# Designs tried in a protein design run: designed miniproteins, single chains, continued (4). Part 36

Each design is a single chain, and the fold is of that chain. pLDDT is the mean over its residues in the fold that is shown.

## One batch from the design tools (miniprotein)

Design m13305
Fold by ESMFold2-Fast:
Structure m13305 (fold): chain A 78 residues (1-78)
Amino acid sequence: SKEEFDLEVELGLAEIEAGIARSILKQNPEDPEAYRRLAEAYERMAEIYEKLGDSETAEHYRKLAEEFRKLAEEVEKR
């Protein structure tokens, strides 16, 4: 459906954003903003997978988002 196609496009954009954040972290592993950016991308992926009916994959990305959000806080304290 068009709705499913739109969700696949949104997923692709979130994947690109996650890739950019990971690239920044390879150059500077102590960048708290890059960890926050990665967490936000994973949170968007979780929402999209939930809308696609894949609750298991959505839960996986929600956990990744929480993990990287916590890493951002830890790095910011350094």
Scores: mean pLDDT 88

Design m13306
Fold by ESMFold2-Fast:
Structure m13306 (fold): chain A 102 residues (1-102)
Amino acid sequence: MAPLVVRRSDSREELREKADRLIDAYIEQERAAGVEVRLSEEQREQILELILRGLELYLAGTPAEEVVVEAWRELERAGFSPEQRNIALAALGELLAALEAA
């Protein structure tokens, strides 16, 4: 993949667009590996909102590891499949790593 550019000055809308593209990229990666992962529009919106809240917590001073752990717990409580959770956490993790590098 080309390196994802994420800035601390990015708007919530810009972060949402980047998160949405990452979700699509990870779904395609799983499909290439023979795993079909499907998200309804409602599930996609829930994951996007969860990612954005996690990024907001990180930017407010929460450690990345705590953000990831809380996101994992919320996804389990919401009843997402392991495959759906893996995609959501991969997208969140990549965005957090990019923000740490910025």
Scores: mean pLDDT 83

Design m13307
Fold by ESMFold2-Fast:
Structure m13307 (fold): chain A 55 residues (1-55)
Amino acid sequence: LAEEAVEAVKQGDFGKAAQLTAKAALEGDTESAEIGAKALEEAGHTEVAQSILSL
């Protein structure tokens, strides 16, 4: 999950990255959720990352 979310960010598919990161957060995979959120934040999508981590 974390690797797939990071790969999506690198490809510019922020919608897919957000979906995968949110899925990790909802399933209790906090490590993958934090990794995906950090990748989104570093790409300039800070608000999306913070929203996902608030789930």
Scores: mean pLDDT 80

Design m13308
Fold by ESMFold2-Fast:
Structure m13308 (fold): chain A 71 residues (1-71)
Amino acid sequence: MERKEEEERKKKEEQERARKELEENNEKANELGKKAQEALKAGDIEKARELFFESASYTVEAILSISKVLS
């Protein structure tokens, strides 16, 4: 029953990869969010906006990684 064992292994590998992607994207989102807040304090509104959008993008990637783990 080779296919079931292969499927189970692939699923575990995909889940492990998705978890790593989730952690990395979450860390990047947090770092960019902090930089955005610092830019706001410095009065650089345009840069703060760009950093917030980048942070949001990594947050979306993290959410997609969660969906992949649940699938």
Scores: mean pLDDT 78

Design m13309
Fold by ESMFold2-Fast:
Structure m13309 (fold): chain A 65 residues (1-65)
Amino acid sequence: ATKETALALRAIAIGVEAGGAVKVKFSGDHVEVTIEHEDEAKRKAMAAEIKREAAEFGFKATIID
């Protein structure tokens, strides 16, 4: 769906901008987000930003770190 595509692109952009990687998997109203980065503080910041974006689109986000 359009909202899924928009959220996926935003999440991936957050990953690339931070110098890490992000993968997303959608299941109904849930999104599973896998975050890879060597810096713990950056992983936490990425997770917080992606959770905010997901909530704005009406998704419940689960973060895998």
Scores: mean pLDDT 82

Design m13310
Fold by ESMFold2-Fast:
Structure m13310 (fold): chain A 86 residues (1-86)
Amino acid sequence: KQKESLEKALEYLEEAKRAVRAGDVAAAVEHIQKAKEYLEEVSDEELREKVLKYLDEALRAISQGDFEKAIEYLEKAIELLKEALS
């Protein structure tokens, strides 16, 4: 179900945010990639595209060592998923 995929994506993005705060880049990337896998199951194309765009920006920020920017993009993605679950 779409709700289950959204809830799983949200869980992984919260874990990704915690990993970024801990400086664990490998764990952060792994959690973001898992969230992306669950987002592929989401039938709302506009929501899926917006969230994936923020995750790509977060991954880019992580690769540049900009952890503050990475957290900003992860929080934007998390907010979209929370709104979809409301």
Scores: mean pLDDT 87

Design m13311
Fold by ESMFold2-Fast:
Structure m13311 (fold): chain A 98 residues (1-98)
Amino acid sequence: MEEIEKLAEEVLKKTQELANATDLDTVRSKAQELIKAIDKLTELAMQSDNPEVKELARKALEEAGKILSDKGNAETDLDKQIEISLVLLHIAISLNTL
């Protein structure tokens, strides 16, 4: 439980860092960091037989998805929009796996 809570907090922190990124290089860097955090959270949740662990992971991914969807809808730069969309795809795959 403590490990999954820390990974969920990391995902949300990295989501805010991506949401606050303004230049393309930072967006790309933060998107890659967030994808790695999402993968770790999903892997740990999938290895758990505890439904509370999966629910905590699901809630964190849903919150991250909402934040990035809002940012993506406000984004006018196509390259930045693509990077955000790739993270949203990773979130969708992870949620479908849980």
Scores: mean pLDDT 87

Design m13312
Fold by ESMFold2-Fast:
Structure m13312 (fold): chain A 62 residues (1-62)
Amino acid sequence: KAKELLKKAIELDAEAAMLQMKLAVAKATGEEIPEEERKKLEEEIERLTAEAEALYEEAKKL
C-alpha cells in the first residue's frame, strides 16, 4: 500500500514540475499567457503539490 501512495505522489510531483516548466519557458521566451490561464496553471500546480505532500504523509504512517 505505501509503495502505491509513494508512486502516486511522485507522479503528481512530476506533473507539477511539467506545469512549472511550461510557465518558466513562457516567461523566458516572452510568450504572453492570459492572466486567467496563468492563474489556473498556478492553482493546478499548488493543488498537485499539496496532494503529493498529503500522499507522502499517508505513506509514512503505513
Scores: mean pLDDT 80

Design m13313
Fold by ESMFold2-Fast:
Structure m13313 (fold): chain A 59 residues (1-59)
Amino acid sequence: GSFLERAELARKLASPETLEVAREIARELRRIGEEIDKALEARRAGNLEEAERAFPASR
């Protein structure tokens, strides 16, 4: 790999203003991911409860 290309990318990322904006975006993305995981878990639990309620004794 070319050292100069990595140095240019590091310089752009090392700008304090750019780093702060990138950190805010990363934080919001993680927060959204956590909420999606919780929603999926709640849907799975709800589906199991509804299925068991509709067919509690299938035999």
Scores: mean pLDDT 69

Design m13314
Fold by ESMFold2-Fast:
Structure m13314 (fold): chain A 60 residues (1-60)
Amino acid sequence: GAQEARIRRALEEARRAVESGDEAVLLVVKKELEEMLKTAPASLKPEIEALIERADAALA
């Protein structure tokens, strides 16, 4: 559905942010991923969680 398509687009943008190493972008993206995780379908939650972990590693 439309919500799933929006989540997938956000995940793609999040991956790019993690790869860029831009701290300001990573902080924003991490917050967005945490919000999406609360409402995301179960099938997408592992991918969101993995990106949050990668963002945390990039920020540490």
Scores: mean pLDDT 79

Design m13315
Fold by ESMFold2-Fast:
Structure m13315 (fold): chain A 92 residues (1-92)
Amino acid sequence: SPPLLSYEEMIALTEEVIEKIKAGELTKEELQAFLDLLIANLSRSDDPRAQRLAEMLRGFRANLDKLSKEQILGALEFIREVLRGLARSAAA
């Protein structure tokens, strides 16, 4: 089963994935594994915003083959911002 991650750990992992994509170093399999890990963690949350993000990530994962590198980067940057919002709310 996937490890339990904090929002801060999910943000750090998302930032690492963004940098690897920019460097041309991320495989499709690694991107899929990353998305599956985030989906599993967000789906365990009682926060409805985390649940909505998990649903969005399932759609993103299902459509990866239809997306350009630029669209994938834009989606990951958006995901990072949503995770930052969740982290701030959890800390308050």
Scores: mean pLDDT 87

Design m13316
Fold by ESMFold2-Fast:
Structure m13316 (fold): chain A 82 residues (1-82)
Amino acid sequence: MEKEREELARRLEELSEEVARKLREGSMTEEEAERFGEELLRLTREALELEKEVSEEERERALEHVRRLVELVLEQTRRAQE
């Protein structure tokens, strides 16, 4: 559990750094933004599966928060590509 949690945290950090770098460089494509969003949602679901004490409400709130972040990144990407 602890090792899996640490691995997921590392993957999330790596993904966040890659997204930030591509956004800063203006090299992010809409396809890449969608792919990053899917990966972020997948990692979030895996992290929630490892948390035995997370309620259904907390799980749904976390997923909705991540979905909103994905939409913001996609909007920013579309704006940069115009």
Scores: mean pLDDT 74

Design m13317
Fold by ESMFold2-Fast:
Structure m13317 (fold): chain A 93 residues (1-93)
Amino acid sequence: KGKEALENGNYEEAIAEYEKRIAANPEDVEAWTNLGLAYLNLGNYEEAIEYYEKAIALDPENVRAWLNLAIAYAELGKLEEAEKYFEKAMELK
């Protein structure tokens, strides 16, 4: 459901489904990372950062969350932070 919506560009539907998953299980790392990805695709970089930070707090070895956190910071023009998080992702890879 949420993954299909995300893959088809239905970001509002994806957000609603992943929010339901998080309400049922706040430790659902996949739901946090995909919620971040939906906001990243909508150009809402600050919200994307918040959700990826939650994913990383639950799973500090989540390479995808670190990479997308770096992308979100780069889109905001925060290049030093972007490089730091990209290096963290490469260290874990």
Scores: mean pLDDT 84

Design m13318
Fold by ESMFold2-Fast:
Structure m13318 (fold): chain A 68 residues (1-68)
Amino acid sequence: TAEIPALVAQLASRDPAVRVAAMQRLVELGRRHPAAVRAALEPLLTDADPLVRSLAREVLEAIDNPPP
């Protein structure tokens, strides 16, 4: 969805509140669109910014292991 690229960009924000909000939104969308969210986040796993890498890993884990 078009919203996923915008949320992915927000994961690189310096504002922790923006990053947390984007992460939560991506987890919700990953439940409905897991392949699209994984594809959007996969390049960020090798990003130069360690914060972006950390958040991408956490979101991907949540998508792979959603709460019952």
Scores: mean pLDDT 69

Design m13319
Fold by ESMFold2-Fast:
Structure m13319 (fold): chain A 85 residues (1-85)
Amino acid sequence: MYEEYFRRSLERLRGLAEMAATPEGQARVREAAEEARAEGNEVEARILDLVLRAAEALAAGDEEEAERLLREAAELAAEEAVREL
């Protein structure tokens, strides 16, 4: 069910972005994105890049931009979850 995967993905990615809104967490997410690219996981790298950008927006107080980016990331994550079923 797409709506369920989207909701779960949005919750997980929002939590990750909140954690990554610090410089330490931001570096961790950036490393994960580079790892995904090195492994050829382009979709995962894109999702992590969107989370990193959302974390930067949260740190800057731009909640609207962060929400937009997280929804894009959640859509990609939900599509991948459904595709892998």
Scores: mean pLDDT 80

Design m13320
Fold by ESMFold2-Fast:
Structure m13320 (fold): chain A 56 residues (1-56)
Amino acid sequence: GPAQEALLEEGVRAAEAGDAERAERLITLAVSKGAPDELARRYGAEARAALERAGA
């Protein structure tokens, strides 16, 4: 739902800022609140790509 998607979006934003710990916590929180597995996987991949870009 909208709340879980907002947490996933905040996770990606944290990853874009280079905050891997915050990104992981937000994505995990979204999953704990019922985010679908496919949605969490998509945002998780996006966060990983963002962390790679932030580290470069």
Scores: mean pLDDT 83

Design m13321
Fold by ESMFold2-Fast:
Structure m13321 (fold): chain A 76 residues (1-76)
Amino acid sequence: ALPALTPRELAVLRAIALHGGEATVAEIARELGWSPATVSRTLRRLEARGLVERRGRTWRLTPAGGRALAAAFRAR
């Protein structure tokens, strides 16, 4: 099973999904009102879990990331 998402991790995955499944650090930072450093740190943790992948300057939601986000919405 995928480890439980923290509220911060869930917020970043949701922001990417709202941008059509792919977003820049700057777009996520503006959507959430966070610093780019906080967004980048959270994205690296999500990348280590296979929930997002880097595509040049953008971050894409993986199929595993999409499933984790959907499961979090159903559980809440």
Scores: mean pLDDT 82

Design m13322
Fold by ESMFold2-Fast:
Structure m13322 (fold): chain A 106 residues (1-106)
Amino acid sequence: SLSMDELLEQAFQAIAQGDLDRAFELIKQAAELILSDPSAFTDEQVLELLDAAGAVIQGYINRGDLEGAQEMISLLQQLASASTNPEIKEEIQRIIDAAQQKLANS
């Protein structure tokens, strides 16, 4: 399996190539690592994952893939529940709120 840094690097590369499905699979793997041991990763790594997840959600909404967007939102809700960091929880809520606003205008 890939390290956190390798998962994040490959996720951003997939986003740059427009491969949202590949980016989602990489983000999901990274999120599963965080959920299994939240203390093993830096706040910077978690925030980078959130940046990638936000980009994938926006991309899915732009494509009309509402199911893909909702699956990513559900993953972010799991990360928020597992986090003890208020800033990370707040950032997750900002991403979800932005996605919901975009969905309401679609």
Scores: mean pLDDT 88

Design m13323
Fold by ESMFold2-Fast:
Structure m13323 (fold): chain A 78 residues (1-78)
Amino acid sequence: SVEEYIKKAREALEKGDYEKALQFALKAVSLDPNNADAYILLGEAARKLGHEEFAKAFYEQALEVDPNNERAKKLLEE
């Protein structure tokens, strides 16, 4: 389920397994492209891997699916 992949992505981020976090978040997005949390997790993993422009693009996509998402707004403002 989407929620299981989101959980796995968060666990991977906490452990510092950023590539695994990216893979799990990508699977969450593939199952539900309207899940803002999945795009935020993609962005956080991308940022940890040094891909700032990809991170910003994922946070912007989170706002496209959830325009009032406070976390995505804050992440885009640094």
Scores: mean pLDDT 88

Design m13324
Fold by ESMFold2-Fast:
Structure m13324 (fold): chain A 91 residues (1-91)
Amino acid sequence: SSRQQRLMQAAVNAIIYRITNDDASAANFGRIVRDVGVDAFIDWLQNTSSAQISAIIDRVYAQTGIRLSRAQVRQILDQIVADMRAAMDAG
């Protein structure tokens, strides 16, 4: 799949893990981020378009039955960025 599709899939898996504690989603997230790179993923999360947010909402709903608002997705993505930056600073 394209780099953009992998970045989208990583974001979806990270959100699903944070809202459901699904271990498979955490494992999938880690695998994809190792492939695409942490810096590229953080840059993508900070520059998500309205269309990409809509796609994230729809994919999370399809996999979990939970429909997040745009504000909820933005908040979770911002927290992921903060957590990943903290991990980079520590390692």
Scores: mean pLDDT 87

Design m13325
Fold by ESMFold2-Fast:
Structure m13325 (fold): chain A 72 residues (1-72)
Amino acid sequence: SQADIIEAGKLVKEGYEEYKKGNKKKAKELFKKAFELAPNNSALYAYASIQFGSLGDEKKKEEYWKKAKELS
């Protein structure tokens, strides 16, 4: 639903903030929950890809970008 997509976006943002703080395990749990709520949303995967790129996680950036392209 649209509500699940909005909540998933908030969880991706929270996950990014936790990653920036060095709370990598908590960040992974938040990202997992986000994509459980919205597994097929191209824009959300693109958003996560950009965030991982900002964190220097090139492997996850590429992984999430490919998923975004598959769903677009």
Scores: mean pLDDT 84

Design m13326
Fold by ESMFold2-Fast:
Structure m13326 (fold): chain A 75 residues (1-75)
Amino acid sequence: SDAKAKALYAQGEEYFKQGDYKKALDLYIEAYRLSKDDSFKKTLSDNMIKVYEKLGRDEYAQELRLFTDYDLGID
């Protein structure tokens, strides 16, 4: 449900603020899977990309950007 997805996103934001990027990523991925709101899924994908950038995984950030843009029909 979107309510559950938003709760997971809020938890992920707290872990991101603490520097626990791996836990933040896990929570953002679960929120993305549960959400049916394309606008919210875009917000989640942007935050997942930021996690990969923080982890120095720029290639993974680029792959995820292409995947989520395709999934959400962006560009």
Scores: mean pLDDT 81

Design m13327
Fold by ESMFold2-Fast:
Order: sequence, then C-alpha cells, then structure tokens
Structure m13327 (fold): chain A 58 residues (1-58)
Amino acid sequence: MDIVELLALGTEAFLKGDYEKAIEYYKKALELAKKENLPQEFIEKVEEEIKKAEEKLK
C-alpha cells in the first residue's frame, strides 16, 4: 500500500467518523513519508491531519 492509498483511506475513515482508523492510516502514511525522506511540509500536513482526528476523539 503506497502513501497515496493510505492518505485516501485515512480521509475516508475520517469522513465516516472512524477517527481511530483515520489516525492509523495517517500514521502509516507518516512513517512511509519519513522513510522516503519526503519534504518536511508534507510530513507536517499529515501530522496536522492526525491532530485533527485525535481532537475528535476527545
């Protein structure tokens, strides 16, 4: 599963209200992005999506 698929699955889970699954997919995408040395701006954007999903779980 590539980063694009993981982000798509994360967004779909978020839209369905499954914030725990959204966080799991976004974290997997973040891990791959760091491993592939993607730009810091991209990494920060994924981290923001994780924070938004975590806020929904409060």
Scores: mean pLDDT 82

Design m13328
Fold by ESMFold2-Fast:
Structure m13328 (fold): chain A 65 residues (1-65)
Amino acid sequence: MKIDEKEVLRALADMYEALGDIFAKQGKYEEAAELYRQASNLYREAGDVERADEMEKKAKELEKK
């Protein structure tokens, strides 16, 4: 059995995105932005540039208050 590293990175990115969404809904914008940045980095490493860009955009929007 060969574990696909990109699949693992996507799964981790999905978890960080979900945590970011939870924190954003609770008004914890700084923490949510950091979680979205982690998700963005993991999506980029997985080769999912579109998702990475979406996460970076979400982080920047939260930083604007």
Scores: mean pLDDT 82

Design m13329
Fold by ESMFold2-Fast:
Structure m13329 (fold): chain A 58 residues (1-58)
Amino acid sequence: SLEEQKKLFEKTVEEIKKLLAQGASRDEIERVVREALKKITDPELKEELLNKVHQLLD
């Protein structure tokens, strides 16, 4: 459902923030994003996730 995808989006963003705080590599972040995008099928949520990731990596 869309609500399940939104929850996954929030968990993914939180996981990425934690990984960045721990000094994780870009490759590790990209792996997490790829796994989330496999399960997030809503196009707006996919775009929002990619935008959040780009913002966090700046």
Scores: mean pLDDT 82

Design m13330
Fold by ESMFold2-Fast:
Structure m13330 (fold): chain A 62 residues (1-62)
Amino acid sequence: MNAVTDEEIAEALALIKYGIFLATTPDPEQAARDLENWASREKDPLVAEKLREIAEQLRAEA
Protein backbone atom coordinates (compact mmCIF):
# COMPACT_ATOMS: atom_id res chain seq x y z
CA MET A 1 0.00 0.00 0.00
CA ASN A 2 1.55 3.26 -1.15
CA ALA A 3 1.02 6.68 0.39
CA VAL A 4 -1.47 8.69 -1.67
CA THR A 5 0.12 11.76 -3.28
CA ASP A 6 -1.61 15.08 -3.93
CA GLU A 7 -1.47 14.34 -7.67
CA GLU A 8 -3.10 10.92 -7.17
CA ILE A 9 -5.84 12.55 -5.07
CA ALA A 10 -6.37 15.20 -7.77
CA GLU A 11 -6.62 12.52 -10.49
CA ALA A 12 -9.06 10.47 -8.39
CA LEU A 13 -11.24 13.55 -7.80
CA ALA A 14 -11.19 14.38 -11.52
CA LEU A 15 -12.18 10.79 -12.41
CA ILE A 16 -15.01 10.88 -9.84
CA LYS A 17 -16.32 14.13 -11.39
CA TYR A 18 -16.03 12.54 -14.85
CA GLY A 19 -17.99 9.49 -13.67
CA ILE A 20 -20.76 11.70 -12.26
CA PHE A 21 -21.02 13.61 -15.56
CA LEU A 22 -21.23 10.34 -17.54
CA ALA A 23 -24.07 9.18 -15.27
CA THR A 24 -26.02 12.46 -15.52
CA THR A 25 -24.84 13.91 -18.86
CA PRO A 26 -24.74 11.26 -21.62
CA ASP A 27 -23.56 13.84 -24.21
CA PRO A 28 -19.72 13.79 -24.16
CA GLU A 29 -19.49 17.29 -25.71
CA GLN A 30 -21.67 18.74 -22.94
CA ALA A 31 -19.72 16.79 -20.30
CA ALA A 32 -16.43 18.16 -21.69
CA ARG A 33 -17.81 21.72 -21.61
CA ASP A 34 -18.99 21.30 -18.01
CA LEU A 35 -15.60 19.88 -16.96
CA GLU A 36 -13.76 22.79 -18.65
CA ASN A 37 -15.99 25.27 -16.80
CA TRP A 38 -15.43 23.39 -13.51
CA ALA A 39 -11.64 23.36 -14.09
CA SER A 40 -11.60 27.16 -14.65
CA ARG A 41 -13.18 27.61 -11.17
CA GLU A 42 -11.23 24.85 -9.38
CA LYS A 43 -8.98 26.07 -6.54
CA ASP A 44 -6.60 23.09 -6.74
CA PRO A 45 -4.39 23.51 -9.86
CA LEU A 46 -3.69 19.76 -10.03
CA VAL A 47 -7.42 18.93 -10.08
CA ALA A 48 -8.02 21.71 -12.64
CA GLU A 49 -5.30 20.27 -14.90
CA LYS A 50 -6.74 16.73 -14.71
CA LEU A 51 -10.26 18.02 -15.42
CA ARG A 52 -8.98 19.87 -18.52
CA GLU A 53 -7.18 16.73 -19.74
CA ILE A 54 -10.36 14.64 -19.36
CA ALA A 55 -12.42 17.34 -21.12
CA GLU A 56 -9.97 17.44 -24.05
CA GLN A 57 -10.10 13.64 -24.33
CA LEU A 58 -13.93 13.69 -24.32
CA ARG A 59 -13.94 16.30 -27.11
CA ALA A 60 -11.53 14.15 -29.14
CA GLU A 61 -13.82 11.12 -28.69
CA ALA A 62 -16.96 13.06 -29.59
Scores: mean pLDDT 70

Design m13332
Fold by ESMFold2-Fast:
Structure m13332 (fold): chain A 82 residues (1-82)
Amino acid sequence: GAEEGAERAREYGGERGGEAVRRGAEAAAEYAGKEAGDRAARAGAETARRLVESGKFSPELAGEIGGGVAGIVAGVEKVAAQ
């Protein structure tokens, strides 16, 4: 769920990254239900993981970018739910 995705993002991107992914996932869930929140959390966490694994980004920056991706997914889910 959103909590699990936030924990994964925190593992790769630290506390701030985890919080950003959680907020995006919660927004998606509010707009389009639990499954949308789960998709946003997964997208954010996976983005943070890939950026850290690339070696080009700090964990903190990777986590913040992952949170941004979760927010973008939330916006898309909101539009799709209309």
Scores: mean pLDDT 75

Design m13333
Fold by ESMFold2-Fast:
Structure m13333 (fold): chain A 71 residues (1-71)
Amino acid sequence: MDKQLEIDSQASQIAVQKNSDLISQVGKQRQEKVKGAKTPEEREQIAQDHGQALSPVMSKTVEEERKKLEE
């Protein structure tokens, strides 16, 4: 049980490391947009959109790395 959670955690960490440049670039672009936001609601929407932009790429990498860690 805990071993599977550890594998999933490691796969997530590897995915973050492999996509670190993309995460940094997308994060910087979103921070610029957040600075231009006029309301808290706009800032929340921008943060949600940021997560949506990275989620498919991160999910795919996590699944690939998890399979490698499982063998």
Scores: mean pLDDT 75

Design m13334
Fold by ESMFold2-Fast:
Structure m13334 (fold): chain A 56 residues (1-56)
Amino acid sequence: SLEEEAKKKAEEILEEFLELSLKGGADPSIYTEEEIEEMKKEIAEYLLKLAEKEKK
């Protein structure tokens, strides 16, 4: 379903963001696992909303 696809994309986006942050000198430990899960949910929700709008 669209929800599963959004979750997968959110995970990929967050992984890329974390990698970019690590390269920028930010410690990945600053983000707690709880915060990472919240970010994943927010990105997934945003992607879901975007997909619904694009469906015309």
Scores: mean pLDDT 74

Design m13335
Fold by ESMFold2-Fast:
Structure m13335 (fold): chain A 92 residues (1-92)
Amino acid sequence: DAKEYYEKGLEYLKEGKYEEALKYFEKAIEIGDKKIQAEAYEEMGKIYFLLGKYEEAKEYYKKALKLYKEIGDEEKAKELEEALKLLDNILS
């Protein structure tokens, strides 16, 4: 179940186990629907942001944004557009 992989990824993320979290989010993306894929890409972006890898964070946030727009999640799309503007300011 893609949702179980996503939830396991969140559990590892809370423990600060970023490598394990990324592996489970990747598994969630492989078998999940667009909603789970968007959520997993968003969490991967957050991990890269926490690691100071802002270019990678930006790439994953863009992947999540595209999927949120495709499924009509306007609230999440707006949040990610704001996060991307913040990342652009950091990278400037």
Scores: mean pLDDT 89

Design m13336
Fold by ESMFold2-Fast:
Structure m13336 (fold): chain A 76 residues (1-76)
Amino acid sequence: SLSAALIAHVEGLTDAVVQALLADPSPENIARARELIATLEAARQAHSDNAAVVAALDASIARLRAAIAAAEAALA
């Protein structure tokens, strides 16, 4: 289904950005993670009627926020 394809795509993008940020907690990778969060928050609003898509987006946003917090702690 299109919803399943969207969820898989979001998870793949999230995995790639999180792995890049964990490997290199640079300001550039933090900025990329923040940009992806903004994109996913917009997608969440667009798909607010689809509970499965919203749940997947919320999980990805939470993963990105946790990775950013860890990266910012590493830079301090």
Scores: mean pLDDT 89

Design m13337
Fold by ESMFold2-Fast:
Structure m13337 (fold): chain A 61 residues (1-61)
Amino acid sequence: AEKVPELAEQLLDPDPEVRRAAGIELGRLGKAAEEAKREVLEKLTSDPDPAVAEAARLSLE
C-alpha cells in the first residue's frame, strides 16, 4: 500500500527511464492487484517514449 502511491508518482515523472522502472515494478506486484495495475499499464503502452511503451506491453504479458 505505501509503495503503490510512490510508484504512481513515478509514472508521472518527466524522465522516461523513471516511468519505465515504475511500470516494471508494478508488474512485479502480486496477482491480487493485477486488474488494477493492468489498466495503468495499458495506458502506458501509448506512452510517447517507445521504450516505456514496450516495457508496459511486456509487463502485461
Scores: mean pLDDT 67

Design m13338
Fold by ESMFold2-Fast:
Structure m13338 (fold): chain A 74 residues (1-74)
Amino acid sequence: MKEEALKLLREAIEAVKNGDYDKAIELVQKARELVKDNPAVVNLLKAAIEHIKNGDYEKAIQALRGAIQALERL
């Protein structure tokens, strides 16, 4: 589950960079379901979705990178 969540989040960063914002949101939402038992990571992913919706793509990528780092430490 951790490896699957990490893969989805890396794909989400790629989607944001490519302008595929709807795909990025879908990938982040799938990752959230896999990490529901980790509130810190869930909060970072919620922030990432909100930043994408608001057009703050750099902040979205920063939140996604933070979530990846937090998951890798588990």
Scores: mean pLDDT 86

Design m13339
Fold by ESMFold2-Fast:
Structure m13339 (fold): chain A 57 residues (1-57)
Amino acid sequence: SAARDKAIDEEIEKYKKKYGLPEEVVKKLLDVLKNPSLEVPQEVEDILKPIKEKELA
């Protein structure tokens, strides 16, 4: 839906600004926050680990 798409875009923009990450990495971050069991490439995992720690604090 348009409202859902807008909410996702706003969330992506927020994390891009907050962490200075590319959109692709932010999308993976949001996926991992929704599904903690999701496996990602090691390079992405290294970026997401400190961010997950901050978001859980």
Scores: mean pLDDT 73

Design m13340
Fold by ESMFold2-Fast:
Structure m13340 (fold): chain A 67 residues (1-67)
Amino acid sequence: SELEKKVAQLTGLELAVLLMLGKGYSYREIAKVLGISESTVKKYVDRIMEKLGLKNEEELKEFAKKY
């Protein structure tokens, strides 16, 4: 699957962010769990969207819920 190949290209930290977004975690909560800043979470979200070919954060959250 093309989507499976794209997900396989995510780093461990990017995958952790994706899974937490799918569970409804806020950027603040993700930042606290991973020990990083909210601005770093936003940078990872932007990179995940680019790697997965998703247009916006709403599409990313819907993808993450179904993954």
Scores: mean pLDDT 84

Design m13341
Fold by ESMFold2-Fast:
Structure m13341 (fold): chain A 65 residues (1-65)
Amino acid sequence: SPAERAGRATTVDEAAEYARELAKEYGISPEGQEAVANIAKTAVEQGASPEDVARLVEEAARGAD
């Protein structure tokens, strides 16, 4: 899934891109897509594990409805 790809991303920008992809698939607005992408960036910058990044991105995408 895009959430798992965000967790396995090697760069902050790559994680953000997969997070936007997931949000887009959920039909979230462009503003919501950027919010989900920023959550992915923050998690990676804070050194979150791949599993935690994936979970946070998925929770953010579901909560952005």
Scores: mean pLDDT 79

Design m13342
Fold by ESMFold2-Fast:
Structure m13342 (fold): chain A 58 residues (1-58)
Amino acid sequence: MDEKLKEIAEETGLSLSEVKGAYTLYQELGEARALQMMIASGVSEEKARKTLELLKTL
């Protein structure tokens, strides 16, 4: 799991901790709410969408 999250961090330019947080939000709240929370935390919409698309493949 952590290795795939590291790959997503490298692909998106986010930190590993940001990607882990996004994955937790996606699992607990779903894609739409995770997207909103990521944008509210300062992640660009483009990066947030790309990160969630990659996380959906896990």
Scores: mean pLDDT 81

